# Designed miniproteins, single chains, continued (4), part 90

Each design is a single chain, and the fold is of that chain. pLDDT is the mean over its residues in the fold that is shown.

## One batch from the design tools (miniprotein)

Design m15112
Fold by ESMFold2-Fast:
Structure m15112 (fold): chain A 90 residues (1-90)
Amino acid sequence: SKKEQLKKLIEEVVEKIKKAGLEEFAEKFKTQFENMLNDPSVTNEEMIEFLEAVIKKLKRLYEEETDEEKKKHLEEAIKLLEEMIEILKS
């Protein structure tokens, strides 16, 4: 199901954000987005808006980051979040 695909992608995004040194941000993202997925009143459009806001923040952090390994993890997290948006649009 879409929900099961999104839950797997959440775990991958969380791992990448933690590897970028942003453990608290990763846990907050997981909690907020899982709550949205489990709330039947939350629309796909609202979930997309949330994910777009997360992408915007990670892109800013990517531009400020000087560690190449952390940059790679941020870029990978952004790509996974973009994949989640495409699933929600389908």
Scores: mean pLDDT 90

Design m15113
Fold by ESMFold2-Fast:
Structure m15113 (fold): chain A 86 residues (1-86)
Amino acid sequence: AAAAEAAFKQLAQSPDAAVRATALLNLGNLLAAQNKYAEAAAAFKQAAALGNVDAHKNLGIVLSKLGKSAEATAALQQFIALAKAA
C-alpha cells in the first residue's frame, strides 16, 4: 500500500496531463480504500480538472461519505453530463 501510494504521488508530478489524471484517480481510489475521504476528494478534484470523467463520479461518492450532500449531487450531475456528451 505505501509503495503504491508513493508511486502514484510520483506519477502525479508528471508533465503529461493524461498520466497525472490517471495517477490522481488511482491515488484517490487508494486513499478512499483507507477511509481518507477528504484526501481522496482532493485527488479526485485534481483528476477531474485534468479531464478525467470518472473522477467526477468518484468525487461524488467520497463527498457523500463526508456528508457533503449538495457538493456530492453536483459532482454526480457533472459526471452524468460529461458521460452523456462523450
Scores: mean pLDDT 84

Design m15114
Fold by ESMFold2-Fast:
Structure m15114 (fold): chain A 95 residues (1-95)
Amino acid sequence: AGGGAASEDPDLTFVSQVVALLIDGDLEGAARLLVERGVITPEQARYLLEHLTPREQVEAIVDAVAEAFGLPEDTRRALVTAILEHLGLPVPPAP
């Protein structure tokens, strides 16, 4: 992990950190960042980590980020697909 010092948008930096954790399989770390940023509650984070499948956890986390930061549906869907493929999880078929 060699990152140059870049002055980036804090929201973009946050989104990239969440995506990186999800790709790495750190669903708990991603949920924790959402709680710390106020995107979801600790109760919501606990619910998705303990009661949802890993696929549903990825979908819920990406949906929360997309709603909080105004990401378009195509971007949300692309992120879910990429993260699930990287984790070796089944990708849901398009509706």
Scores: mean pLDDT 77

Design m15115
Fold by ESMFold2-Fast:
Order: sequence, then structure tokens, then C-alpha cells
Structure m15115 (fold): chain A 80 residues (1-80)
Amino acid sequence: MVLAALLITTEAEKVESVEKAAQELVKDLPVVSFTVEVRGDTGYIGILIEATREQAEEVAKGLSSLPGVLSVELVLAPLP
């Protein structure tokens, strides 16, 4: 198990659709935090989940395929 931080940058007009799709992608995983912010023409979504490394990588891949997503950063920390 790892703690996975997903940092998603979106087009501002797509943030709502990306947020809904992201919620669906992580629905079966423990979500520690989920944050959404819009600044100017850019949307930012932060997700912190508990998952296997493979699950975290699959979520990141799914997010990267969404229309309106500009970038996805995945940071992993081991859980005890």
C-alpha cells in the first residue's frame, strides 16, 4: 500500500467534468482528500488516495486520458 498524491492541471472550463470523472476513477479507493481550485484560465485538482502502486498508476493513466487535462503528476509515499 502507498499514499498517492495526484496533482491534475486542467482547462478551467473543463474542471467540473474532470472532477466528476476523477471521482468515478477513485470511487472504489479510500480517498484521504479531494480538492478543487480554479485560478484564472486553469483548474487544479488534488487527490490523495490509499492504493497499491499499480492502482495509483492506473488512476494517473485514466486521468491523463480525460479531455481538458493538461498534466497529471503522481507522487507516491510508502505506507507502514
Scores: mean pLDDT 85

Design m15116
Fold by ESMFold2-Fast:
Structure m15116 (fold): chain A 76 residues (1-76)
Amino acid sequence: KKEIEEFKKMFDEVKKELQDEINSLKTRADELKKKYEEDPSFKEAYEEAVKRLQDAIDFYNKVVKSAEKLLKELEK
């Protein structure tokens, strides 16, 4: 069905975008971790970056779960 194909394409694009964002946040957290290990003043920035990364991963998992449920309903 065209509707199912369009949904799958949209879902794959959203998933890729969220994965790219998570990868960027991981890079940022890694950079801040190295700075924090050398200078304690970066501790707050590092902790905030880790929290943002965790929030992004949680959001990604929620989106994937919701989309997979909807897709299964559309295929029936």
Scores: mean pLDDT 82

Design m15117
Fold by ESMFold2-Fast:
Parts: structure tokens; sequence; C-alpha cells
Structure m15117 (fold): chain A 84 residues (1-84)
């Protein structure tokens, strides 16, 4: 399963966690191709820390995705994944 980088970046921009289109494009590029259970790029953690996540250990695990989905007001962490 692969993260939906475009959706994550767009939702973070819409919710006010990203202030510019340039930050949105950068986060999308940083998260592109990241799979569930893989390490998140350190540069992406700068933006993700703005969400005040409790389970931000630098890995795109289920606990991280569930908390991210809650902060982005999604019903399921699976909505943060690319459709198969």
Amino acid sequence: MVLDAEKIASLMFEKGYLETEEEKELLEELLKGVRVGEKLPDEALVFLRRLDLKNLDGVADKEFLEELAKKLELESWKELLKPE
C-alpha cells in the first residue's frame, strides 16, 4: 500500500497546516512513493509536526496514519492510501 501524497498534501493545505502552494508541492514530492511501514523523509517531518501528532516516530505505520487521518478529519486511515 502506497501513501496518497497528493491527497495528504492537499488536505494539509486546505486545513491550514501548509501556508503556500510551494509547501504543498514539496510535501507531495517528499511523500510520493512512500509505502506503509517505510520511513518518512526527515524533511516531511517538518510539515507533519505542525499537526501535533503523538505517534510521530518517523515511520508511516498504522498508528501514524490513524492519527493523521483523525487530524485531517477523515473517516478511515485507508483514505490516505492510493486506491489499488
Scores: mean pLDDT 82

Design m15118
Fold by ESMFold2-Fast:
Structure m15118 (fold): chain A 97 residues (1-97)
Amino acid sequence: PKYTIKVEVEGLPADKAKELAEEIKKFAEEKAKELGLKDVKVKVEISYTSAKLEIEFEGSKEKAEELAKKIKEFAEEKAKELGEESGQTPTVKVELK
């Protein structure tokens, strides 16, 4: 079956939001490949205060949940680092559908 992981980060300036989105995209692509997931597509949307990513792939529910968990942990850690550099407290939301 097909799955979509949606990642939304709020509260970073545009340059940091773009940096975070690029890092999350790279991480998601690498981890999806390691997990043997197929037909991986990543869509990225950057606004002045937010980064949104949509990661679509085909695989098992177990691997989808594992990927979502790893992406959430990575995004939260990286957002915190970039937020500290900019004096902001970003929020991270990850949804698996």
Scores: mean pLDDT 84

Design m15119
Fold by ESMFold2-Fast:
Structure m15119 (fold): chain A 98 residues (1-98)
Amino acid sequence: AMAERIREVLDGIVEAIKNNEDPEKIAELTRELGRLFGLSDEEVELLAKYSAESKQNLIFNLAALYLGEVVKENADGVRRPLSEVGRILDEAIAELEK
């Protein structure tokens, strides 16, 4: 499922940050994440570049993806529970802020 793949990529991002891996590894993982979110090739490259610049930029970009999920699910003015993808993003952000 798409949510399972998103979890795998986000777990990889968290692990790469915890292991203090090269910015190139963060860029590769965030590029894959952007593709899974259906971003354009240009948006994917911008996401990867900015996320690789700092842990804070990575957290900000993940929070922006989270907000996008919340907005999408509530676009008709109906409040909905957090999606599986939104929950996975929230968990990854919390781990990165430790």
Scores: mean pLDDT 79

Design m15120
Fold by ESMFold2-Fast:
Structure m15120 (fold): chain A 95 residues (1-95)
Amino acid sequence: MKTEEERRLFDVEVESALGILDVAVYKIAADRASKTDKEKAIELYKEGIKLVDEHIARLRRLAEEYPESRGLIERDIQALENDKKTLEKKLEELK
């Protein structure tokens, strides 16, 4: 049965999944653009980084509200922070 607690946990799982999807979409689009349009690639990497930061911020708030899932949420945050570092490295390589 769905409790208020279970609904919040589901929202956490959805937020994590959306963060992973945004990283994948923007990385693929930016990597493709980097071969033909450097300015567009830079724009896409920057937007991807911004969206990842927004997802991390939402997950941090949910971790405070739902302590039972804190360990899982922190792992998802760490994965997104690692993905962000990958995007930042790609952006730096484009200068």
Scores: mean pLDDT 81

Design m15121
Fold by ESMFold2-Fast:
Structure m15121 (fold): chain A 98 residues (1-98)
Amino acid sequence: SDRDKAEKQLSGLLDTLEVPDATKTHLLDLFKKGTKENLVELVNELSDILEIPPADRERLLEIAKTVKNDEDLLKLVDELDIAAAGRIIKTAVDKALA
């Protein structure tokens, strides 16, 4: 059920980020396919959407490249959630200051 947890967590993250439905469908498809190439693309596309700093992006790409099982997939999604928290906080602060 780690795969099911990871998919639900990623879906919830994309809803929180208010990504367009087409983008959400595309990103979830990359996740479901679960190849190293698809997970690398997922990290790159989310890093662009979230404006993730280069050092954090490199760390996430290393995790994506080393995924071997559903537990590793859950770890990747947990790390994406942590990276996303910084952008969510920044967006809330920017809105409060406007």
Scores: mean pLDDT 81

Design m15122
Fold by ESMFold2-Fast:
Structure m15122 (fold): chain A 70 residues (1-70)
Amino acid sequence: ELWEALREFLSAQTPEEQRAALARLVELRPEKAEELRELGERIIELESSEDVQDLLRAYELRLELMDLLL
């Protein structure tokens, strides 16, 4: 369940799909809801950029998100 939601977040092709997966992650880990929303929204923002540096930063934040959940 948690791994499915995380996989959905990481493989989402649209910001809407990512936000839906993020909402599910928050439901599964309500004690980390604020941190999850902040990290998730930042990842979505950076991944909507065409700048390589923003995409690399998003990748780093994806690893932080995984560490936060595991």
Scores: mean pLDDT 82

Design m15123
Fold by ESMFold2-Fast:
Structure m15123 (fold): chain A 81 residues (1-81)
Amino acid sequence: SPIEEALLLVEILLQESKTLSPEEVLESLRKLIAHLSTSDDPVMQEAVALLQEALAEIERDPSKAVEVLERVRKELREMLA
């Protein structure tokens, strides 16, 4: 499932965010968005839009990176249910 792939990659990034700098989290999130954006699947494009909104929020306030990624993880889980 496209959402399962997006969720797995977000969970990996969230775990790594505990050891990464805010700039490294933003770079990893940009790479994740670029990777997933290659899909023409509509459900994946919804996940990409959610991640793009998360990127914008973290760029405004990098101190919220973990909080924002935890919210995205929850939203992706709800899309899967």
Scores: mean pLDDT 84

Design m15124
Fold by ESMFold2-Fast:
Structure m15124 (fold): chain A 63 residues (1-63)
Amino acid sequence: LEKGIETVKEIAQENIDAVRQKADEEMAKNPEKAPEYRQRADDTIARIKELEEKQIEAFKKKL
């Protein structure tokens, strides 16, 4: 169970880092669209964190 939770956290962090890196690159290339890229990245990161929390809670509640 704990191993599963750690894996979920690790995958979530990796995905968040990838989203941030891509957004930074796109914002650097198109500063005019920076607010749109930032909003998209923030929404994606929020979704990743929400899914991570729900998965961890599901693990704790089921077992």
Scores: mean pLDDT 79

Design m15125
Fold by ESMFold2-Fast:
Structure m15125 (fold): chain A 90 residues (1-90)
Amino acid sequence: SVSQQAARDTAVDIEGIGLSFLGAERAEEVKALLRKARDALERGDYAEAAAHLAQAAELLRADAEKLSGVNKQQLQRQADGLAAKAAELA
């Protein structure tokens, strides 16, 4: 189904998120949310997965506001991607 394809695509996108330019504490917070999202996808709980992805996107956007240049743009793009996947799963 479309929802199953969206879940598979989301799992791949989660693994592609680059966190190397975040502070260690924030990187761990985002990783924890992405792990919870993957756990929810594994259970077929798309609504919970969407909620965790949306929260991760919010954290990335908040950190982007503290950055400039290409790092800000990269973090904003990653946040937008996670938010779009959250909307698709919800």
Scores: mean pLDDT 76

Design m15126
Fold by ESMFold2-Fast:
Structure m15126 (fold): chain A 73 residues (1-73)
Amino acid sequence: LEEEWQELAEEVKSLPEEDQKKAHEAVGEKQAELKAKYAGKTIEEVPEEEAEAASREALEALRKKVEELKKES
């Protein structure tokens, strides 16, 4: 999972600055969604399994956004 995040981060860095901003914005939106979903819970109260699933969901959302940006060019 960590390795997948690093690979995707490198892909984002290879995008034009404008598209990098859009990718970061998409990640921010996904993080806000996850924060809202777990509102009122501390990080210790979220099971590691659930945290990993949330991280993978965010990774997949970012990957999809990067793919879309590459197609739009």
Scores: mean pLDDT 69

Design m15127
Fold by ESMFold2-Fast:
Structure m15127 (fold): chain A 65 residues (1-65)
Amino acid sequence: SMAEFEELKKEFEELAKKLLEAATGTVRLVAQHEIEEALKTSKTPEEVKENIKRVEKGLEQILSQ
């Protein structure tokens, strides 16, 4: 549904913001590009959920260091 898509997109944007705040240098630039592409190409709730998982994994890797 549109409501589910919008809710997931907001969750993705919040997690993406945290990733960009934690990342530095070239890692931040790559993350910024990937996030921008995800926002442009994600059209279904399922696609947003997959991108949320990618951002969560990236954030976990940065924060575990």
Scores: mean pLDDT 81

Design m15128
Fold by ESMFold2-Fast:
Structure m15128 (fold): chain A 62 residues (1-62)
Amino acid sequence: MSKVDPSISSDFVLALVEAELRASDLPEEVKEALIAEARRMRDAGASNTEIVRAVVEGIRRA
């Protein structure tokens, strides 16, 4: 693409993060906690990068 439009919404990124967490082997409580944190960050106006970084770091700590 010669031009990259910001067509990926935070809602779409959150849905992908939720799907990946649900597909993972993490304990259910950890999945729910990370999904809840991602949603809270999105609702607080965090960027897609901030949301993804927080979830990845949460997975690494789990």
Scores: mean pLDDT 74

Design m15129
Fold by ESMFold2-Fast:
Structure m15129 (fold): chain A 71 residues (1-71)
Amino acid sequence: METRLLVTAPSAEAATELARALSEDPGVTRVEVDRERRQVTVTSSLSFEEAKELILRKAKELGLEVRVERV
C-alpha cells in the first residue's frame, strides 16, 4: 500500500526545504517538488494520517505553515 500526499508551501524555497527534510525520513519513499506551484508530492509507506502528522511536524520544525491533501 502506498500513500500519496500533496503539500502546498508558502513559497518555492519553503517547498524545497520541506522536501529535503521529508526525504530524510525512512517513512518517506519519494518526494517531488513543483517550485512553480510551491507544492511537494510525498509518497509514503505510512498511512495517510501518519504521513500527514509527519509532514506537519517537519513543517513546524522548519517554521512553515503548510496545507496537506490526499492525492
Scores: mean pLDDT 85

Design m15130
Fold by ESMFold2-Fast:
Structure m15130 (fold): chain A 82 residues (1-82)
Amino acid sequence: SPSSRDRDIRSGTVVVDIFRRRSSTLPSDTRSIIDTIVDRGRGYIDRMRTSSDDDTRRIRDDFIGIYRDGVNIFRDVVNSSS
């Protein structure tokens, strides 16, 4: 539904913005990895905007995968700095 799509777009935008803001405190090489995740996330959000409801669900699932990858990369970088 439009309401579901709007919610997914808003939630995805918040997640991407959090990654972008938090990456700003990291070294430039580490930041490049998170910037790649941010760019992919923006691509998924943009696709959701113009997609059918069925395509939006699939794109959302792909976005959740990228979100998990981003969290793991961020965690691994923090742990490697310890």
Scores: mean pLDDT 75

Design m15131
Fold by ESMFold2-Fast:
Structure m15131 (fold): chain A 84 residues (1-84)
Amino acid sequence: SALVERARRLLAEARRRGDRLLELAAEAALRNAETATTPAERAQVAAVLDLLEEALASEDEVKRVQLATAAALRAIGLEIDREL
């Protein structure tokens, strides 16, 4: 799965940097990538991965934290939607 591969790559990069917030967000994104079954779910996961890629590319620490937080909240929202 392309989404799972993207998520694993982003998680490895977050771990390499020692960025715990990015790592937690990437772990949540990976869980969502592994469980996404519909085109709509896959599109939502892709959007979370895009936020994580922007966070990792950012040299601004505040922007990185904001993007990583948005990614984490989106990923948690997808998990909640599956349970409701």
Scores: mean pLDDT 83

Design m15132
Fold by ESMFold2-Fast:
Structure m15132 (fold): chain A 85 residues (1-85)
Amino acid sequence: MAEAEELIRQAHAAAQAGNFEEAIALLEKALSIADTAEVHMELARVYYAAGDNERAIEALEKAKELAKDDPELVKAIEEAIEEIR
């Protein structure tokens, strides 16, 4: 988890700088360590910021599947998907 958390932090910084490709690569590395709803939600955020709504929705659908035991998080993800669609 700590290694994945560091990659997420680096990805967030890259996205803030407008380096979306670097942010995506860092988050893909985070997924290889920990395949969690949080990483997929960060990927969705980066894709949406980059203008890739299709991939943003795909990432949110994966996050929703992983978050199935958290009804508040599932609802938030569903609302995000409908906003992008």
Scores: mean pLDDT 83

Design m15133
Fold by ESMFold2-Fast:
Structure m15133 (fold): chain A 87 residues (1-87)
Amino acid sequence: SMEEKRQKFIELVKEGYKKLAEAKSVDEAYEIAREMLDKMFEELGLSPELRERGLAAVDEAKAQGKSLDEIVDTFNALAQEALAEIE
């Protein structure tokens, strides 16, 4: 149901923020962001095409050398975009 998907989304966002807060490096933060977004996309049931696009956006942010704060912002933006896709 939508309620179950939303609950899973909230749990994964909380887990993502906790893990990002504990990251010891920018590289670790990127790996965490990518893994958590991948789990969110799966739980929300996004199409393979949308999932690929979302993960590619994380890879692009890494290529651009974004800071830790920018990684958190990128994670939040992509997570919210994924939730909006299923509304």
Scores: mean pLDDT 80

Design m15134
Fold by ESMFold2-Fast:
Structure m15134 (fold): chain A 82 residues (1-82)
Amino acid sequence: GPIEALEKALEAARKGDRETALKYIDEASNKVGEIADQLPLEKREAIIDALVAARQSLLKGDYETAIENLEKAIEILREALA
């Protein structure tokens, strides 16, 4: 699911592996789209915003901000799917 993809993105970002982190962010974004109907609108928007921010931060070489946004997306998804 999207949480597993984001956990892999987070691990890659922590290792400085930008290519792998971006791949798993894209996979997580697709998986969030597949379960969009299961997510409250507010949480869906917050997850999308966090994923966009994580992706943009990685492209700028800002791994700290990317990691923070990936952790935020995982937390929101865990709360939404509990």
Scores: mean pLDDT 88

Design m15135
Fold by ESMFold2-Fast:
Structure m15135 (fold): chain A 111 residues (1-111)
Amino acid sequence: DSAALLAEVQRLLRELGVPAERVERLFAEWLAEAERHGSGEETLRAGERRAEELEKKGDYVEAALTALAGGLAAARLYAEKGDYAAADEYITRGARRAKEYLKKALEKKAA
């Protein structure tokens, strides 16, 4: 359930003190990229690649936000075409990656 997964991501973001404005800014940037290229899959893949680069630098929060934003931007393209099943799959993929990065961020903060 993408809604349950998004709720868990929101909980983790609150625990890490990540402001909503930071999430909104990244989503807007990735949405503009998705709309320019017109490909949800390429947008998600670009977000995943950028998140992996950020993970290698230990920037887990930024990696999580990037993975989430890429998935949400891809989902928006499919939702605008009426493909809500594909939109839900892209939300799920982005949120799942974000959740794993946010867990690593919390572990780093606890250390």
Scores: mean pLDDT 85

Design m15136
Fold by ESMFold2-Fast:
Structure m15136 (fold): chain A 66 residues (1-66)
Amino acid sequence: SDIDEGIIAIGVGVVKAVLKLPEVPRPKSISQMKEFIRELDKLLKIMDDIKEAVEEAYKLAEEKEK
């Protein structure tokens, strides 16, 4: 079902995001802090992509429950 597909998509997205998390050492300089912020920005984008996938799955489920 579309709901089951949405749940699977969320699970896969979370697993993929976690596997892509870098082992980021504690920043010790301003340049390292900037690099850390860039990695966080990438993670936030992945979270946004997961949210959009969930919203799309919800719309598909709504359409099929007519």
Scores: mean pLDDT 66

Design m15137
Fold by ESMFold2-Fast:
Structure m15137 (fold): chain A 91 residues (1-91)
Amino acid sequence: SKEVEEVLKAIESVPAEKRPSVEEAKKELGEVLSKDEIDVEELVKALAKYAVAIYPTLSEEEKEEFVKKLLDYLKALDVPLEEFIKALEEV
């Protein structure tokens, strides 16, 4: 889909020097998810960092499936695609 392609392009455009380690990104995401009240803005930023971090470790098929599941999750949270793209650009 066009949305999947837009997210993939945004992830791929993140400079190497700005990419967090998978360990760092997982830790930050886990910390956000462990809170009694989840801040959706913090969650979106943590998910963006996690997506950027794990992307180079994924096969082509896994990349597409990951982005599809991520978009479904963001839609369930009423997060606009544009907000997530901005979070990816700010990694």
Scores: mean pLDDT 84

Design m15138
Fold by ESMFold2-Fast:
Structure m15138 (fold): chain A 55 residues (1-55)
Amino acid sequence: DSLFRDILEAMLDITRSVSNLAIQNARERGEDVTPIEAESQALIAEVERRIKEQL
């Protein structure tokens, strides 16, 4: 279903945007961004995996 794939791709884009915003906010607060970056990469990888399974 191409609509479902498009939704998953949109979710991936949203995940990347939210992750980048969280990292930026942490940097502005002087916090260690390493754990946030690791979690963001894990979430992005999971969404990418879901998209590949749908295709």
Scores: mean pLDDT 78

Design m15139
Fold by ESMFold2-Fast:
Structure m15139 (fold): chain A 89 residues (1-89)
Amino acid sequence: VAEKLAELAREGLAWVEENKENLAPETVETYTEAARLLLAGAESGRIEEGVREAVLKMAEALEKKTGKKVPQEKIDEAIESEIAAAREM
């Protein structure tokens, strides 16, 4: 599970690097930070913490871009869904 999550995070980082010229700088920064949080969680065995931190980072970026607060219920649902998906890997 952790190794598959780390592989996915590394693939995400590679995709961002390959496509950075076609992406907004803010998108590159957000995706890079989220992927690094996932990778750190996977490598340290703290998968749930890594997933939670990555989802929170994406929510913060969305709130900053839209000026609208993401409902906590949706953040919690996304975290639970992503943790479940990561455990199935």
Scores: mean pLDDT 72

Design m15140
Fold by ESMFold2-Fast:
Structure m15140 (fold): chain A 51 residues (1-51)
Amino acid sequence: MSGGERLLTGLALTMTTWYQSLQQNGSSEELRKWADDSERSRALFEELRAK
């Protein structure tokens, strides 16, 4: 769990930075795809964190 928390934090920061770039330069379609992937990944991360 401790290792997982640090990994999740790192991934969250990376995704936030990527999202910022995409939001400014990407199209609405790319933002939509990111949102879909993010929601799915977030659900998986919550499940992994619970283990």
Scores: mean pLDDT 67

Design m15141
Fold by ESMFold2-Fast:
Structure m15141 (fold): chain A 109 residues (1-109)
Amino acid sequence: NPREEELRRLRERLLELASKAMTADVNNDQKELEEYKKKIQETSLELLRLLGASEEELEEVSKLHPFEQAALAIRAYDGSPESLGLAELLENYARGPEARRRREELRRR
């Protein structure tokens, strides 16, 4: 099934991007972190759209931090303990210092 293969590919890409974003953060590489956050947003929204999210739902998700978007996409794909654990890590990261940075970015619009 081409759709199932595409969903799997996007899910694997999202996991890889999240892992690389966490590594960039640990290494204090803010430039790489910002690049991975953009890719996470694009991949998360694409995965959610393929999983049946409406354009209205995608618009609401687009207002969230990229890591919160990734958490929603991971939760929507499956309910495995691995996915739930990763989603929680991403949500917690977004609610810390990254959430403050996100609020400053939105204020500059």
Scores: mean pLDDT 77

Design m15142
Fold by ESMFold2-Fast:
Structure m15142 (fold): chain A 87 residues (1-87)
Amino acid sequence: AEEAAKKLVEAGMLVMKKAVEQGRPETGTGAALIGIGGAISLEVLGDAKSAVNDAQSLLDIAKEVGSEEGVKKAQEGLELAKKALEE
């Protein structure tokens, strides 16, 4: 759970950086908040299903803004969140 939460926060921050560089700070803020929300769902609420949904949304935004590093981290977070859901 901690590793998945960390990956989601890292992905959100990477997507935020790329979106801000593109002049889209609102998209960047949204991505950072989704990453944090997914992390809270895993670490605080024990809600792996919500974390999977947040990770998928973050991955979609990362692909839209073209953040290669954000896509990688969001995919890693999504895979770990899915594993938590199966347990």
Scores: mean pLDDT 82

Design m15143
Fold by ESMFold2-Fast:
Structure m15143 (fold): chain A 93 residues (1-93)
Amino acid sequence: SLEEIEEEIRKLNKGALEAIRNRDVESFESYLEKINELVKENFDDEDAEKISKILKEISERARSGDYFGAMVLLIAMMSEITLQLRRKRREES
C-alpha cells in the first residue's frame, strides 16, 4: 500500500540522516538509491522523475561536501513524497 511505502521511505530517510551526520557519503548514497528504487517502482513516471531530480541534487551536494545543503534538500524531498502520496491516496479512494 502507499502507506507502507511512505513508512519504508521514512525509515530509509532516518538511515540517510544518520549516515550524513557521520559524513558517511557512501552509506548516505546507498540509502538514497533505495529510496529512488521504491519511488520508481511505486510512483507514476512523472512523479518519480520529480523525486529523482531532488535525490540527484542531494547526492551531488553530499559528494561536494555540502552536508548541510544535502540535509535541507532531503527534508524537501520527504515533504514532496508526502504530498505526492497524499494526492495519490485521494485519487485512488
Scores: mean pLDDT 82

Design m15144
Fold by ESMFold2-Fast:
Structure m15144 (fold): chain A 76 residues (1-76)
Amino acid sequence: MQALQDQMVALAQQYYDTATQYYNNATAALRQQMDAIAAQIGAVRRQMGGRMPSRAMQYMAMAQDKIAAAQAKQAA
C-alpha cells in the first residue's frame, strides 16, 4: 500500500514538472511525455482501487492549471 502511494506521488510530481516545462516551451514531445505519465498514473490508481493520495491530487491539480495556462498562452 505505502509503496504504491509513494509511486503515485512521485508520478504526479513528474507530471507537474513536465507540465511546467510545457508551459515554458510547448512542444509535441513534452505533450506526448505528459500523456505517457498520465497513463502510468492511471495504471497505479487502478491498482489502488481508484484512490489517489491528497498530495498526488495536489500535484495533478497544479499540473492541470499549468497545462491550461500553456494552452491559453499558445492560443493568444
Scores: mean pLDDT 82

Design m15145
Fold by ESMFold2-Fast:
Structure m15145 (fold): chain A 89 residues (1-89)
Amino acid sequence: MRDPREILEKLEEARELVRQAERALYVDHDAALARQLMAEALRLVREVRDYFLEVSKEKGFTISGMPLIEAELAEIEARAAALEAAIAA
């Protein structure tokens, strides 16, 4: 089982990677770097979501704040989708 601190660090890392991807595209005009950073962020989002789902099942308790974590993950995914659309345009 992963340390919960490490999983929360992954969530923060994913958010930072999307921020860096947005900067790479909109400020530096580097679509290739933006795609790379976005792909890394989405990988971390999947790891975080899977971890909290398993913790809820195995420990038999609801984690207070799970809806907030899901909302944060959905925000990162939405930002990544918007970035991909901007690259394609």
Scores: mean pLDDT 76

Design m15146
Fold by ESMFold2-Fast:
Structure m15146 (fold): chain A 73 residues (1-73)
Amino acid sequence: SMAEGRALVDALIAEAEAATGRTFSEELREALYRFAQAVDYDRATLRALIAHILRLTADVPAPTLRLEDLPDG
C-alpha cells in the first residue's frame, strides 16, 4: 500500500539520519517517495540510493540534506 511504502522510505531515512546526525529536507523526502514508487518500493534499490546520497554529500558541511544538493536526474 502507499502508506506501507511511505513507512519504508521513512524508516530508511531515519536510519540514515541516525547514522550521520543529519536530517533530510521535506522536499528531498518527497522526491524519495516519488522515486520509491518508480522502483516499486524495491528496498535494495532505495537503500543503495540513500547510501549513494550520503557518499556524495559526506564532505558537504550541511546539517540538513536538501533536494538541491543532488544532481539533476
Scores: mean pLDDT 78

